# Designed miniproteins, single chains, continued (3), part 111

Each design is a single chain, and the fold is of that chain. pLDDT is the mean over its residues in the fold that is shown.

## One batch from the design tools (miniprotein)

Design m11852
Fold by ESMFold2-Fast:
Structure m11852 (fold): chain A 100 residues (1-100)
Amino acid sequence: AREEVGAALHEARLYLTKGLDAAKKAGIDDAVKYLQKALQHLQLAAGYLNQGDVDKAIEHLEKAKQYAQKGADAGASVPDAKAYARKAAQYLQKAIETLK
């Protein structure tokens, strides 16, 4: 349902924000850049969902997931940055599967 997608996207945004804060605190510039790109694609996906464009929303959620995974890898030396980015990728995957 739309409610399940909304909940998954809300959780993904919270974890991306927590991961970004941890990466910024640690000064891991690559993790910061990737997690910011993940948030940008999440915002684009939410915009497309509001327009009823599910296919474009899925495209941007898949890109958000890819950037969240890259952020986790770049932030691997910072346990919180890695853990939060991975959690965000899991919620992004849940949203993608619910929309398909």
Scores: mean pLDDT 89

Design m11853
Fold by ESMFold2-Fast:
Structure m11853 (fold): chain A 71 residues (1-71)
Amino acid sequence: SPLKLQEYRKQVLELTKEALVRMGELVEDYLAQLKANPSRREELEAQYDQRSRELYEEMQRRLAEIDEQGA
């Protein structure tokens, strides 16, 4: 129904907004730490990669839950 489609779109957009904010925070943290200690580049890149994967996996799970409820 149109009402269920609107609710689905709202949930997807809210999840997208949260994902963009949290990804931005990961980037800002990485860049700030890299600026403070460039010698930790390899360690900081590994931490950023891991946190990005964890965020991606969380967002994929949450999107799948929305899809199961609204599609």
Scores: mean pLDDT 87

Design m11854
Fold by ESMFold2-Fast:
Structure m11854 (fold): chain A 57 residues (1-57)
Amino acid sequence: SMATEERALALAREMLREKGLSLDEVAAQLSKEFGLSYGEARFIAARALQELIEEER
């Protein structure tokens, strides 16, 4: 659902910013936590990283 994707995106941003985890590590955690496929989790993790990079500009 859209709400699940928004929650996954928020957690991905937190993990990337605060814990310094790799995209693959974040994707694995999102897949486990939200029951997403690895591909979906990896896509959300990549989106989170892109948003963080753009906010630093």
Scores: mean pLDDT 82

Design m11855
Fold by ESMFold2-Fast:
Structure m11855 (fold): chain A 104 residues (1-104)
Amino acid sequence: SMMEELELKIEFFRGVLDIVIAVYREDPELMRNLAKALILAKEDLEKLPNTPMVKKIIELLTEYAEEAAKLAGTTVEEVKNSPLTPETQRYYDIILKMVDKILS
């Protein structure tokens, strides 16, 4: 069913984020960039209609932004207020492509 396919896409995206965290958890600069990218993607999704799928993706982005910020030795609030770097922009573009693919 379409619902099962969407749930699988969400699970796959979670798995990708889990792998990134597992591989790079001791790289605070990468974790900070990941946290910022996830926060920006979350803010973009919050501008869309509140469908159940959009809500699930926002919840996932929130969860992983909090974990990445913690691993970077900072908070979501500090990362949210930090400037957008070229490195963060590249992470953000990747996250948005994955989110757009799930929503299509």
Scores: mean pLDDT 87

Design m11856
Fold by ESMFold2-Fast:
Structure m11856 (fold): chain A 92 residues (1-92)
Amino acid sequence: AAELAREGGELAIRAAMEALKSGGDPTRATAGAINGAGAVFLAEHMPELAGEAGISAESGGRNVLRTPGASEEAKELGKKAIELGRKAKELA
């Protein structure tokens, strides 16, 4: 569970960075990055909170998908972050 949440969080951060590179809305993309960073932090330092980390990774991916102007590459990374976050939450 914790490993999936960490991977999801890392993908949410990468998705947010790709969204920013493509000229996407910085406020929404930054929210995605913050959620992704939270997921990574929880997964690495508090693995007992793997479910919460999964929720944070899913939220990060969703913020990127809702970022106006985000590239298709950013959205695909965001979808993968959502998938991993959900799996982490289910296994926690």
Scores: mean pLDDT 86

Design m11857
Fold by ESMFold2-Fast:
Structure m11857 (fold): chain A 92 residues (1-92)
Amino acid sequence: MEVPEEEKLEKLKKLVEEQLEILELMVERGIGFDDSEINMVETILKWAKEHKDEETAKRAEELLEKIKNNPRKLTEEDVKELEAEMEKKLKE
């Protein structure tokens, strides 16, 4: 019976969601992430998985993938073209 922990989780969840929105805006602006910011996203992902928060976990995972796939502001079309080229090579 941990009702106070659920209230703490709701408060942390709001802070986490606000931080994720800020970090997502940074990616869209092409601002590079510092180690502390990357660690924050990883911590959010770990926390969300431990608490079975699929929505927050998905957002954090997508953010990490955007960092990997957009170090130089890659567009969705660039990503799709890379996937199409990889499929061609795998089929041949």
Scores: mean pLDDT 67

Design m11858
Fold by ESMFold2-Fast:
Structure m11858 (fold): chain A 97 residues (1-97)
Amino acid sequence: MKAKYAIVIVGEGGGDRGRQVRRLIEEGLRKRGIAGSASTIDLVAPASTLPYEEAIKKVLDTIAKEEGYTRVSEEELRKLSPGLPDDVVVGMVLYDA
């Protein structure tokens, strides 16, 4: 099983926090025997135009529909990768390759 994930950090679309979150996700996936890969899709949405949860859902729904991947909820993702910050919106899809 393999994973692709997208990250949105409130107020920060990239930088050190993005790298830390990716590292935590990759470590958690590795411990469970899942090969992980960061999505090239970064979502940056102002709170006044689109909520971050809706932005992540839109990207994940697109990936799941187009490629037949299994969506992972934020709650499920936090169980896979304990220690993820509580102020980060993260989405993930799982697939067999």
Scores: mean pLDDT 59

Design m11859
Fold by ESMFold2-Fast:
Structure m11859 (fold): chain A 70 residues (1-70)
Amino acid sequence: MNVFLDVVLKPGANVDPIREVVEKYGGRILMKSPFHPNGYVIEVPEEKADKVREELLKLPEVERVFYPTF
C-alpha cells in the first residue's frame, strides 16, 4: 500500500533533489501542498516511507517531512 508524506522545503529551495530521492524508492511527487508554503505531497510505498523520510531530511533543501493531516 502507498502512503502520503508532506515535504516542506526551505524558502527558495529547488525541488529536483527531492524528486530524485522519491523516484529512487518508487514514489512520486503528486502536487504542491495545499496546507504548507513550499510544501509538496509525495506518494511512496509504505514499506519505504521511513527510508524516504530519512534521506529527505538529510537534504539541505528540506526543512521537515511529516504525514499530512486533513
Scores: mean pLDDT 79

Design m11860
Fold by ESMFold2-Fast:
Structure m11860 (fold): chain A 80 residues (1-80)
Amino acid sequence: DPLEEKAERFEELGKKYYEEYKKTGNPVSAIKAISYYTVAADLYKQLGKTEKAKELYQMALDIARDLGLKHGLDILEKGI
């Protein structure tokens, strides 16, 4: 159905930009991956696919954490 097809499309876009981020280190690709995975997760949650939504939210969070570590956010928080 249209909502499920939309969720799958945004998940694939998230995956595409996450692969690009892993390959290039480009923070713009990371931000796009986070955004697309978050939208896909919201759509899966609306579809009642709560476990799939949780997985995609976690992927977005993990990418955001990796991006923060690579750009010094962890060092600033630790004061080390």
Scores: mean pLDDT 81

Design m11861
Fold by ESMFold2-Fast:
Structure m11861 (fold): chain A 95 residues (1-95)
Amino acid sequence: SAEERFEELFKEARKVLAEAQRLVEEAAKLGYLKDPRIQELVEKINELAEEIAEIQEKAKEGKITEEDVEKLEENVKKLKELTEELRELIEELKE
């Protein structure tokens, strides 16, 4: 069902968002937040987090659709890709 698929995807989204937040905090500690590439990745991650939060609010109201679940799946995929790019860029900047 849409509700069951939402719950699984949202659980995954929370894990990826927690890792992204950890990486942003690491970049801040290392002084890398001034790098425009880090800034762009953080901005994109924040935009996806906002879209995920909007889908969560629909789910709380019992208004979630299959289209919302498909959007969440795509947003989680993009969030994973951006989180990995952020990790790789932080490691590059440590060199």
Scores: mean pLDDT 87

Design m11862
Fold by ESMFold2-Fast:
Order: C-alpha cells, then structure tokens, then sequence
Structure m11862 (fold): chain A 59 residues (1-59)
C-alpha cells in the first residue's frame, strides 16, 4: 500500500524516535502505534529488502 498509509506513519515515527533505521526499532514502533501482526510482518519484509540494497516499490 501507499507509504502515506499506516506503513508511512509507522516508518516516520520509528525514524524520528530511534534516529537509526533498523528492524528492531521499526517493529517496536509499529507495536506501540497498534499495528496489526500482518502489518508488522509486511514492515519486516520491506526492511529486509531495503537492507539488501533495494527499496520496495512505492506501492
């Protein structure tokens, strides 16, 4: 889905809070914001792709 949706909000909060883009901080932020387990799993996959040197598609 669009980054402006839940994923965008969770990513933004994690970045502001941790100052470092890493899986553990992103997942912690997602949990705190009340993201569903499915959404957390998606964030984890997207982060893995980003760390591999490729950003997920904008969708």
Amino acid sequence: SSSRGLLGTLYRESQDRSGTFNLDSVLAGARELGASEEEIALIEEWMALAKAGQLPPPV
Scores: mean pLDDT 58

Design m11863
Fold by ESMFold2-Fast:
Structure m11863 (fold): chain A 82 residues (1-82)
Amino acid sequence: LEEEAKIYKGLAESEKANLERLQKQADTLRKLADEYEKIDPEKASVYRKEAENLEKQAQEAARSYKINEDRYKTLEDELKAK
């Protein structure tokens, strides 16, 4: 039980780090798209599409993070109840 809680905590921490990285990369690409919109609309479109792909990956990472965090919290609560 304690070992399982530690595993899910580790998975949640890993997914949280991945989520934060993906969100920062998406934000950077969104800013680049905005900057290029007036000077190179085709380049801006490419950056927007890349940002959308990273945003989708971030949503998947957020879902995995929530699942693993919920599992960790449930196991931790069970340990406290014993």
Scores: mean pLDDT 83

Design m11864
Fold by ESMFold2-Fast:
Structure m11864 (fold): chain A 81 residues (1-81)
Amino acid sequence: SMEEVKKEVEELIKKIEELAKKMASADEQTRQEILKEISELLKKIEELVKESGDEELRKMLNRVENYVLRQYIEVQEKLAA
């Protein structure tokens, strides 16, 4: 059902957000592994979005991608300071 798909996407997003938070305290090697895991989780969400054709799920994907990008930029800015 669409409700089950939406719940699965929300759970994947929560996992991505927790991984993104861990980037701030990680060394470079660990950060690369975190980014790889985030990439795989984003691919799972994209597949669910494509299969559903749902606009709300597409917006949820866009929001989490923007969140990850913002967290990555913040980490890079702190490392450059």
Scores: mean pLDDT 84

Design m11865
Fold by ESMFold2-Fast:
Structure m11865 (fold): chain A 70 residues (1-70)
Amino acid sequence: MPVDASDPRAVTEALLRHLLEQGKVSQAEVERILSLPVEEAERATADLMGLVTMQEFGLPVPQSLLDRFA
C-alpha cells in the first residue's frame, strides 16, 4: 500500500501494521493507538517503535515506557 510520508496518520498506520505483522504489538494495541488524536497517536507510535528497537538490541528500557504499553 502506498504511504504518504507527509500524512502523519498514514505513516502511523504503516508503522503499526509493520509491528503487528512482526508480532511485536497486538491488534488491540494498534486499535487503541489509532483511536487517539493524531498528535497522541504519533507520540505513542514513536514510543512503541523506540521500545521495540531497545528490546531488539537488548538495551535498558525506561520503566515509564514499559508501563505505557503494559
Scores: mean pLDDT 73

Design m11866
Fold by ESMFold2-Fast:
Structure m11866 (fold): chain A 72 residues (1-72)
Amino acid sequence: SDEVARELTAKIEEALKYLQDPRKAEEGRKILQDVRDFGLALLDTDPDLALGALLGVGLAEKIAEELRKAAA
């Protein structure tokens, strides 16, 4: 549903903020893992929402990695 998609997007955005703070990076990774697990569980029931969640997690991880490289 649109509401669930908005909630997942908000969680991914919050996780990305956490990943940018070295003291909160592990918590951010746990949030992304929870979103990924939820997306995987939806693959047979709601594949569009599942794909959106999995792509969102992948993009957030890539952005966090590039930001870490830029800060080094």
Scores: mean pLDDT 82

Design m11867
Fold by ESMFold2-Fast:
Structure m11867 (fold): chain A 94 residues (1-94)
Amino acid sequence: MVAEEARRAGEEALALLDAKGVSDPRLYVPPQAALELAELVEKYPSEELRELAREVVRETRRLLEHPGQPEALEALERAEELLRRARELARRLE
């Protein structure tokens, strides 16, 4: 469930940004992080990774609600940090 939710959130966000003609690459970071977290959760099913994926989904949705606002920049930074933590955790689960 969590992996599918993260993949759906990431795909929907990327499609929306592309449809709007958004050229700022930073705005693509949270949805890309959500897609990567979906793959990590499927490969390494752990509650810690599922929790990180839920947080990335939340940040991806927050970015879409507040594009160009300070909240969007915070969502970008948080998504990058959550992805870094998830990659570190996945490496230990390997």
Scores: mean pLDDT 81

Design m11868
Fold by ESMFold2-Fast:
Structure m11868 (fold): chain A 73 residues (1-73)
Amino acid sequence: MKIITAKVKAIVNGKEIELDIRLAVPKEDAPTLEQAKKIAMEAGKLAAASRAGVPIDQVEKIEILELKVEDRG
């Protein structure tokens, strides 16, 4: 199993929110760095919307501050 760990910054209604994202991905589907970035951005956007209590379309910006992919197994 691969673990994607990312720190993401989002802007919602002019406020900056920093979020820690951790996702488990099957080893066979191990993402490239670019795929891992897309996964982290999508997860970060969902988490930011949830944290702010707003619909996902209210998330104005998303930025990856840190990204790490670890093997677990």
Scores: mean pLDDT 77

Design m11869
Fold by ESMFold2-Fast:
Structure m11869 (fold): chain A 57 residues (1-57)
Amino acid sequence: KKRKEQERKEHWENMAKKITQLEALIKEDSENADKLRQELALLQQDFAAWVKKEKED
């Protein structure tokens, strides 16, 4: 099951990077800040759901 560990680590890192990038973009006072905040919230919810699912499996 080493393949699942690698995929889990990659997914974790990819999600963390996306969250960090969205936060940086919001902080730059972009015209789409409100939309980006909403996308960040959805991404954080997806990530939390994924973490919960992975802990069960």
Scores: mean pLDDT 74

Design m11870
Fold by ESMFold2-Fast:
Structure m11870 (fold): chain A 85 residues (1-85)
Amino acid sequence: DKVEEFAKLLEEYIDEMLKEGKITPEQAKLFREGIERLKELFENPDLPMSPFEREIRKMIEDGVDPETIAELFKERIEKGLKELE
């Protein structure tokens, strides 16, 4: 439930960035594929995860709200986009 709410918040953020012209449709597709990947990783704990993915998973397990987790993920996306410039 919390993972699904987190994913929904991120999808809304990606849609808004696409609407504002901050990302391309191709980048939006890649980010959405990344969200699906994170869902799969949370369903399969034996799959290898990056340090960032492990941190998000721990926050979910610790009962941090989906909005706070989504904000951290948004910040990571924004930093990644700036590095690709």
Scores: mean pLDDT 73

Design m11871
Fold by ESMFold2-Fast:
Structure m11871 (fold): chain A 95 residues (1-95)
Amino acid sequence: MAKTHTIDVELSGALADAAAAEAFGAAVGEAVRSNAARLAGDRVVVRLVLSPEATAVPLASVEAVIAALERAARATGQAELVVDAEGLAAVRAAA
């Protein structure tokens, strides 16, 4: 029976550039891949939560994290990325 597991990832403003964001996204992507392998047959939802402090993060860095997480989710074949739509809109408005 397929179950759904949720992994919450919070982005709170420590990422100064796209390279740091890509490294963070890669590390979270490894965690997603490891969990997908452990939970074979189940669905994994990765929920990216953007705190108010994320508006201090460059938009390019936030987009790099999202792209890295989407790439990791596609590679597993059983993971889905859900992004905090209100938080993402706030980051885009601040850019």
Scores: mean pLDDT 69

Design m11872
Fold by ESMFold2-Fast:
Structure m11872 (fold): chain A 83 residues (1-83)
Amino acid sequence: MVEEAARRLLEALRAGASAEELEALMDEVVAAAEAEGLSDEEKRRLLLALQEEALRLLEEQGADPEELAAGRAALAAARAALA
């Protein structure tokens, strides 16, 4: 299930998992979305929601303000492309 894969990714991110583990979990989210037959637009909306949540978690963890600003700008651009 894509919801379960997304939950595992966000929990791992919150726990400070390695980049390798986060990449593997992201691959599981994409694979689950494809297996469930999500459209390209549905997959983009899912990725936007995950990016928004990831930015919030990184901000809570004290990530660099410049990195957070770049992430927010990328999220805003991606959201505009879906409108």
Scores: mean pLDDT 75

Design m11873
Fold by ESMFold2-Fast:
Structure m11873 (fold): chain A 75 residues (1-75)
Amino acid sequence: MKKEIIEKLEEVKKLASGPLKQAIGEVIRQVEKEEDLKKILSYIEALRTLAVAQKASPEVLALIDEIIEFVKEKL
């Protein structure tokens, strides 16, 4: 489960550039250290907000939304 979340975030990171790519890398590091799925969800939702603010591509936003849905289904 946690490994699957990290793998999905790495896919998003491949499509991102600049500051957003760095932010995704930081979220991956936070997820690796966290055992609480609710906290993991909050990190990814914060990343989604940042991606919107940075005008990320529709493809990046769609993948982040898929990860959020995946985590919510495990709660």
Scores: mean pLDDT 84

Design m11874
Fold by ESMFold2-Fast:
Structure m11874 (fold): chain A 83 residues (1-83)
Amino acid sequence: MEELGLSEEEIEKIKKNVKDFAGRYNVGDKEDTPLGEAPFPSKEAEKKIFDEALKNRVVLSQEEMEKAKTIKDIIDLIKKKAE
């Protein structure tokens, strides 16, 4: 059967959710910077979240990301869901 990898639609959904999240919250260059306190959305942080979600095959919802206080919390959530 089709492999249990992420479909193109799932990849696009992850990318959209991460981009929408980063656009709604100011995310800093440092993983431990509180969301909303950074001056501008960080493309590096956005890419890091997307890459980690893709690597672990985890689809994050907006609601799950909104519960996080830092970028590190989002990455830790991805890793925990992958276990």
Scores: mean pLDDT 71

Design m11875
Fold by ESMFold2-Fast:
Formats: sequence, C-alpha cells, structure tokens
Structure m11875 (fold): chain A 85 residues (1-85)
Amino acid sequence: GLDELLERIEQTLKSMGLSDEDARGSAIGQLAHDLVGDAFGLQRSGKFDQAYQILDLVSQAYRALADGDLDAAEAHVRKAWEIRS
C-alpha cells in the first residue's frame, strides 16, 4: 500500500545519505510526480473528474513542499492516491 511505498522510498534515500526530513520530502515529491502520470492515464481513459482532482491535489502538495510543510504535502498526496483507486 501507500505506507509501504513511502517507507521504501524514504529508507532508500536515507541509505544514500539523506536526512530524515530530506528523505521524507523527496519521497513525497517522487510520489506526487508518479501521481501526475496516473492522472494523465485517467484522462486518456475519459476519467476527467478523477484526473483533475489528482492534479489539483498534486499542485497543492508541491506548494506545501516548497513551503517546507511536509505534513500538508503528505496529506495532499495521500488524498490523490485514494482517488486513483
């Protein structure tokens, strides 16, 4: 699930020398990027409402990451992940 995916990415980045905070931010950013790809897949399938909801949440996540608000960024990507189901 999502928790296992985020934990795996964070552990990989920490093994490469990133701090806990930098690893978390980078993992959230990578997930947000992957969700953009999922949204375009949904658009190609005619699921426009779901695609646009994901893109809006990803946009909010990137703004939160830029502000250093990792908790808000994670909340936004978690909501986008649920919509993709």
Scores: mean pLDDT 88

Design m11876
Fold by ESMFold2-Fast:
Structure m11876 (fold): chain A 98 residues (1-98)
Amino acid sequence: SEEELIRKLSKILDLPEEKVRELLRELKELDKRLSSTTIPVSELLKEISERLGIPLSKVQKAYGVYLVLEHGLTYGLAAELAGVSESTVSRLVKKLKE
């Protein structure tokens, strides 16, 4: 469930649940925006980081996890798109499935 994902991401990323909820809304909007923009995803993640006041590294980690769970991407591809290591995505996804 989305609420379970929010609770687990809140603990894993050390973010308030409300900030995780805002972040997930922004990532869903990012999916829509990517179909109609030439802006690189790396710049869009920086915009989200600045707008929400969340460190870029945490936004990138959340996006990598989001790509695996919502889009079924491999750890390697999700990591490449999010700008994190494959080991980081793998570790975080495993924690979320506990």
Scores: mean pLDDT 86

Design m11877
Fold by ESMFold2-Fast:
Structure m11877 (fold): chain A 61 residues (1-61)
Amino acid sequence: ITKTVSQMMNDDKSAKIAIDGIKKHKDQLSDKTIKDIYKAVDKSKASDDLKQQAKDVLKSK
C-alpha cells in the first residue's frame, strides 16, 4: 500500500485518487503504515495542497 501511494502521489490526478483511498481505509491502517504513507506523501511530486490534504486525512485518524 505505501509503494502504491508513493507512485500515485507523483501525479496530481492519481494523487487525488490515492487521498480518497487513504480517507476510505484509514481506520484499517496500522500506526506504522500511516507513518510510512505520511513520509511517502512528503517525498512525492504532488502539489503542496494535495500533500497537505493527505497529511490532514492521516492525522485525523
Scores: mean pLDDT 74

Design m11878
Fold by ESMFold2-Fast:
Structure m11878 (fold): chain A 109 residues (1-109)
Amino acid sequence: SKQEELIKKAIKIIREAIKLLVEALKNKNLDENIEKLKKIKEELEKILKEVEDEEFKKLIKEAIELIEEAIELIEKLKEKETKELLLKLIGIILSLIGIEFDLELLLKK
């Protein structure tokens, strides 16, 4: 179905976001990672406009909010790396992994 294709696309996009955030933990390519994360946010917002399922809408909205928070944290990392900022970014990575698992469960339904 079109909704299953959208869920698979969302999973791929969220996996890409997770990879970019893991690279940001190494404090390298931060500007390039911010621009790629902004593009990922725009792609998720496009998916959100086509989603009809309530639970799928909720998961995509949560992913968009987490990616926006990650962009703000990476901007702060560019100014000064702190353990607190790195731990917050790790928290966002774990939350996005949770959303990926929930999206995979929707595909098995």
Scores: mean pLDDT 89

Design m11879
Fold by ESMFold2-Fast:
Structure m11879 (fold): chain A 120 residues (1-120)
Amino acid sequence: SENEKKAEILKKLLPLLSDEQKLKLMELLGIKLDEPDPERAARLLEEGKKAFEAGNYGQAYVLYGEALALDPLNVEAWQGMVETAAKLGLGWLLDALLKAIEEIAEEDEELKKKLEELKK
């Protein structure tokens, strides 16, 4: 699907983002950071994966979001979130993330080049 293509592009771009760029994505999307709790974030990530494997995409989406609020630098949680958004048909969220990365890429030549390559 079109949403699955968007999620695959995002999954490949997310590991290339700096810590500062990941935090900017959280701000642009209105995701509020909680007090850091990497152990709880890891448990929520694992629960999100189990929900995803069971086909419970709505539950997986919430769990990945909660994991990101506690650990916004966790690439695996970001990748789980975009993959789940594609399964749920949340094209608006995938488009918002792509637009945010395009805005970040205006000041990041390597990220801009990779984004252009992946859009082919």
Scores: mean pLDDT 84

Design m11880
Fold by ESMFold2-Fast:
Structure m11880 (fold): chain A 95 residues (1-95)
Amino acid sequence: SEFDKREEEAQKIAQEALKKIKELLKKGVDKKEIEKVVEETIEKILKNYTDEELISRMSESFRNSHSNKEIIEYMKEEIKNLIRILAEELIEELK
C-alpha cells in the first residue's frame, strides 16, 4: 500500500540519520550538533507523510471522536517523541 511505502521511506530516513549520528559520536562532536541532526530528521520524516496518511493511521473509533486537526497534531507529537527517545537511547548505548 502507499502507506506501507511511506513507512519504509520513513524507516530509511531514520536509519540514515542514525548512521550519521554514530559517525558524529565517533568524531567526538558536541551533543548540540547531534540534537540538530535529530530535529532535522524529525522534520524530514513528518514531511514524508500527508495529512490524510496520518489521519488514516488512527483507528476508526479515534477518528470518529476527534477532529482531523487533533489527529494530525497527536500523530506528529507521537512520531517526534518516538524519534527523540530512540536517539537518546542510541546516544547512551554508544557512550
Scores: mean pLDDT 72

Design m11881
Fold by ESMFold2-Fast:
Structure m11881 (fold): chain A 95 residues (1-95)
Amino acid sequence: DMEKIYEEIRKRIEELAAELLPEVEAETRARLAEIGVDLSALSPEEKAQLDLLVRNNAYSLALERLRKEGVPEELLRKIARDLGLEHAEEVARLI
């Protein structure tokens, strides 16, 4: 029943990431502003990069929470890759 476990964990990661998204967005924007990024003057490409960074950070936090709940690293890493996360293998190692 590995396929059902995969789908259930993936859905939970997506739901957790969506729940965390507003907080992660606020924190990511604050950090970028502190290093001199003018968030009001972003190009469409820079805004897309910011949206991707916020998404990836939210997913990274969701993965960390599930790791602490005892979900196997190999499964979390596979889901991270399947979700197209940048440096998916590094995401699994950051925690």
Scores: mean pLDDT 78

Design m11882
Fold by ESMFold2-Fast:
Structure m11882 (fold): chain A 81 residues (1-81)
Amino acid sequence: SSSLELPKKIIEEAEKKGYEIGKKLTGDEKVAKEAGELAKKTAEELLLLMGDSSVDLHLTPEEILKIAEEKAEEYAKKKAE
């Protein structure tokens, strides 16, 4: 049960951080939600790849969150233009 809780927490944290980044950079609720969804999907995709035994990918939770945050920030910056 604890091993399943960590992936869920990473995904939830990515969504929250992406939302906050979007809101901070744009002030737009719709863009903030879209940035959060992008961060969530990024974290989910990375966790899925790490779960695939044919994929030699080793990322820490912190690295997954950083990648998700960077994707959300780039998205929000593009929408702020």
Scores: mean pLDDT 80

Design m11883
Fold by ESMFold2-Fast:
Structure m11883 (fold): chain A 80 residues (1-80)
Amino acid sequence: SGERLLEMVRARGELEQEADDRIKSLKDEANKLAETYRKIDPELGEKVKKILDENYKKQSEEITAEARRRAAERVRELGA
């Protein structure tokens, strides 16, 4: 019934928001750190930025995959 659908939408939204908040935090931290190194040494800052961008991409992919897995499990629990 409609009640289960609403529970699914709410649970999925909560997990997606949690993942988005974590990804945003990681991106903000990476950007601040890269900017700090760039101001000290532009050449080193460029290399650090590349490493941080690669690390951010990997972490955000892992966070997204985990959130999707948890959401799928929750949907199964709710019988959808």
Scores: mean pLDDT 79

Design m11884
Fold by ESMFold2-Fast:
Structure m11884 (fold): chain A 86 residues (1-86)
Amino acid sequence: SEPRVTVFWVDEEGRLHREVVRTVEELERVGERFGLDPDTRERLVEALRDGHSIAVATDREAALKMGELAERERRERGLEPPPAPE
């Protein structure tokens, strides 16, 4: 399967949204739109180039809501949730 980055953000109403990006150019545009720091952008680019599919939150609220969604899905499967993203 083609590697991808799933970007999670929260809208003005506090709703969690997601966008899938598959290229470095798309990732750069999304990173600029949401103000992701250069170190985070570099790590995401490296992961994408290494063939990994990963998820990232654009801010703290998106990180919390993404973590809640992941925890709910893992509870259904009987797995422990990952550490909270920063």
Scores: mean pLDDT 75

Design m11885
Fold by ESMFold2-Fast:
Structure m11885 (fold): chain A 119 residues (1-119)
Amino acid sequence: NKAAIDALVDLLMNHPDKNIRKKAAEILGKIGTKEAKEAVYNAVKPKLPLLANLTQDDDPDVREEAAVLIGNIAKALKGLPEGVEVVNASLESLIKATKDEDPNVRKSAVAALGHLSSV
């Protein structure tokens, strides 16, 4: 159902509650259809440079949230060949974030790299 997939993609990208974004990513990953993965990819593609830059933001909460979102996106894109664009756009910034001064940013970046390795 395209409408349900589109609604889940909107929740993943735009919902203010991080737990809702995480759950949307988990559900999209479990659906695992080509249609669901392509919907995530199409929504994320124009935002990839912004998401990578947000991992280096002045606010550690923003850096943590950006790393978590990139990890959730990678999880939802698992098995889609085009998902390599998320890896290419995010890898350098996430590696830098694993050396961040904030321990929560470091933990989120390591988790995100783990999800990227499965794309």
Scores: mean pLDDT 81

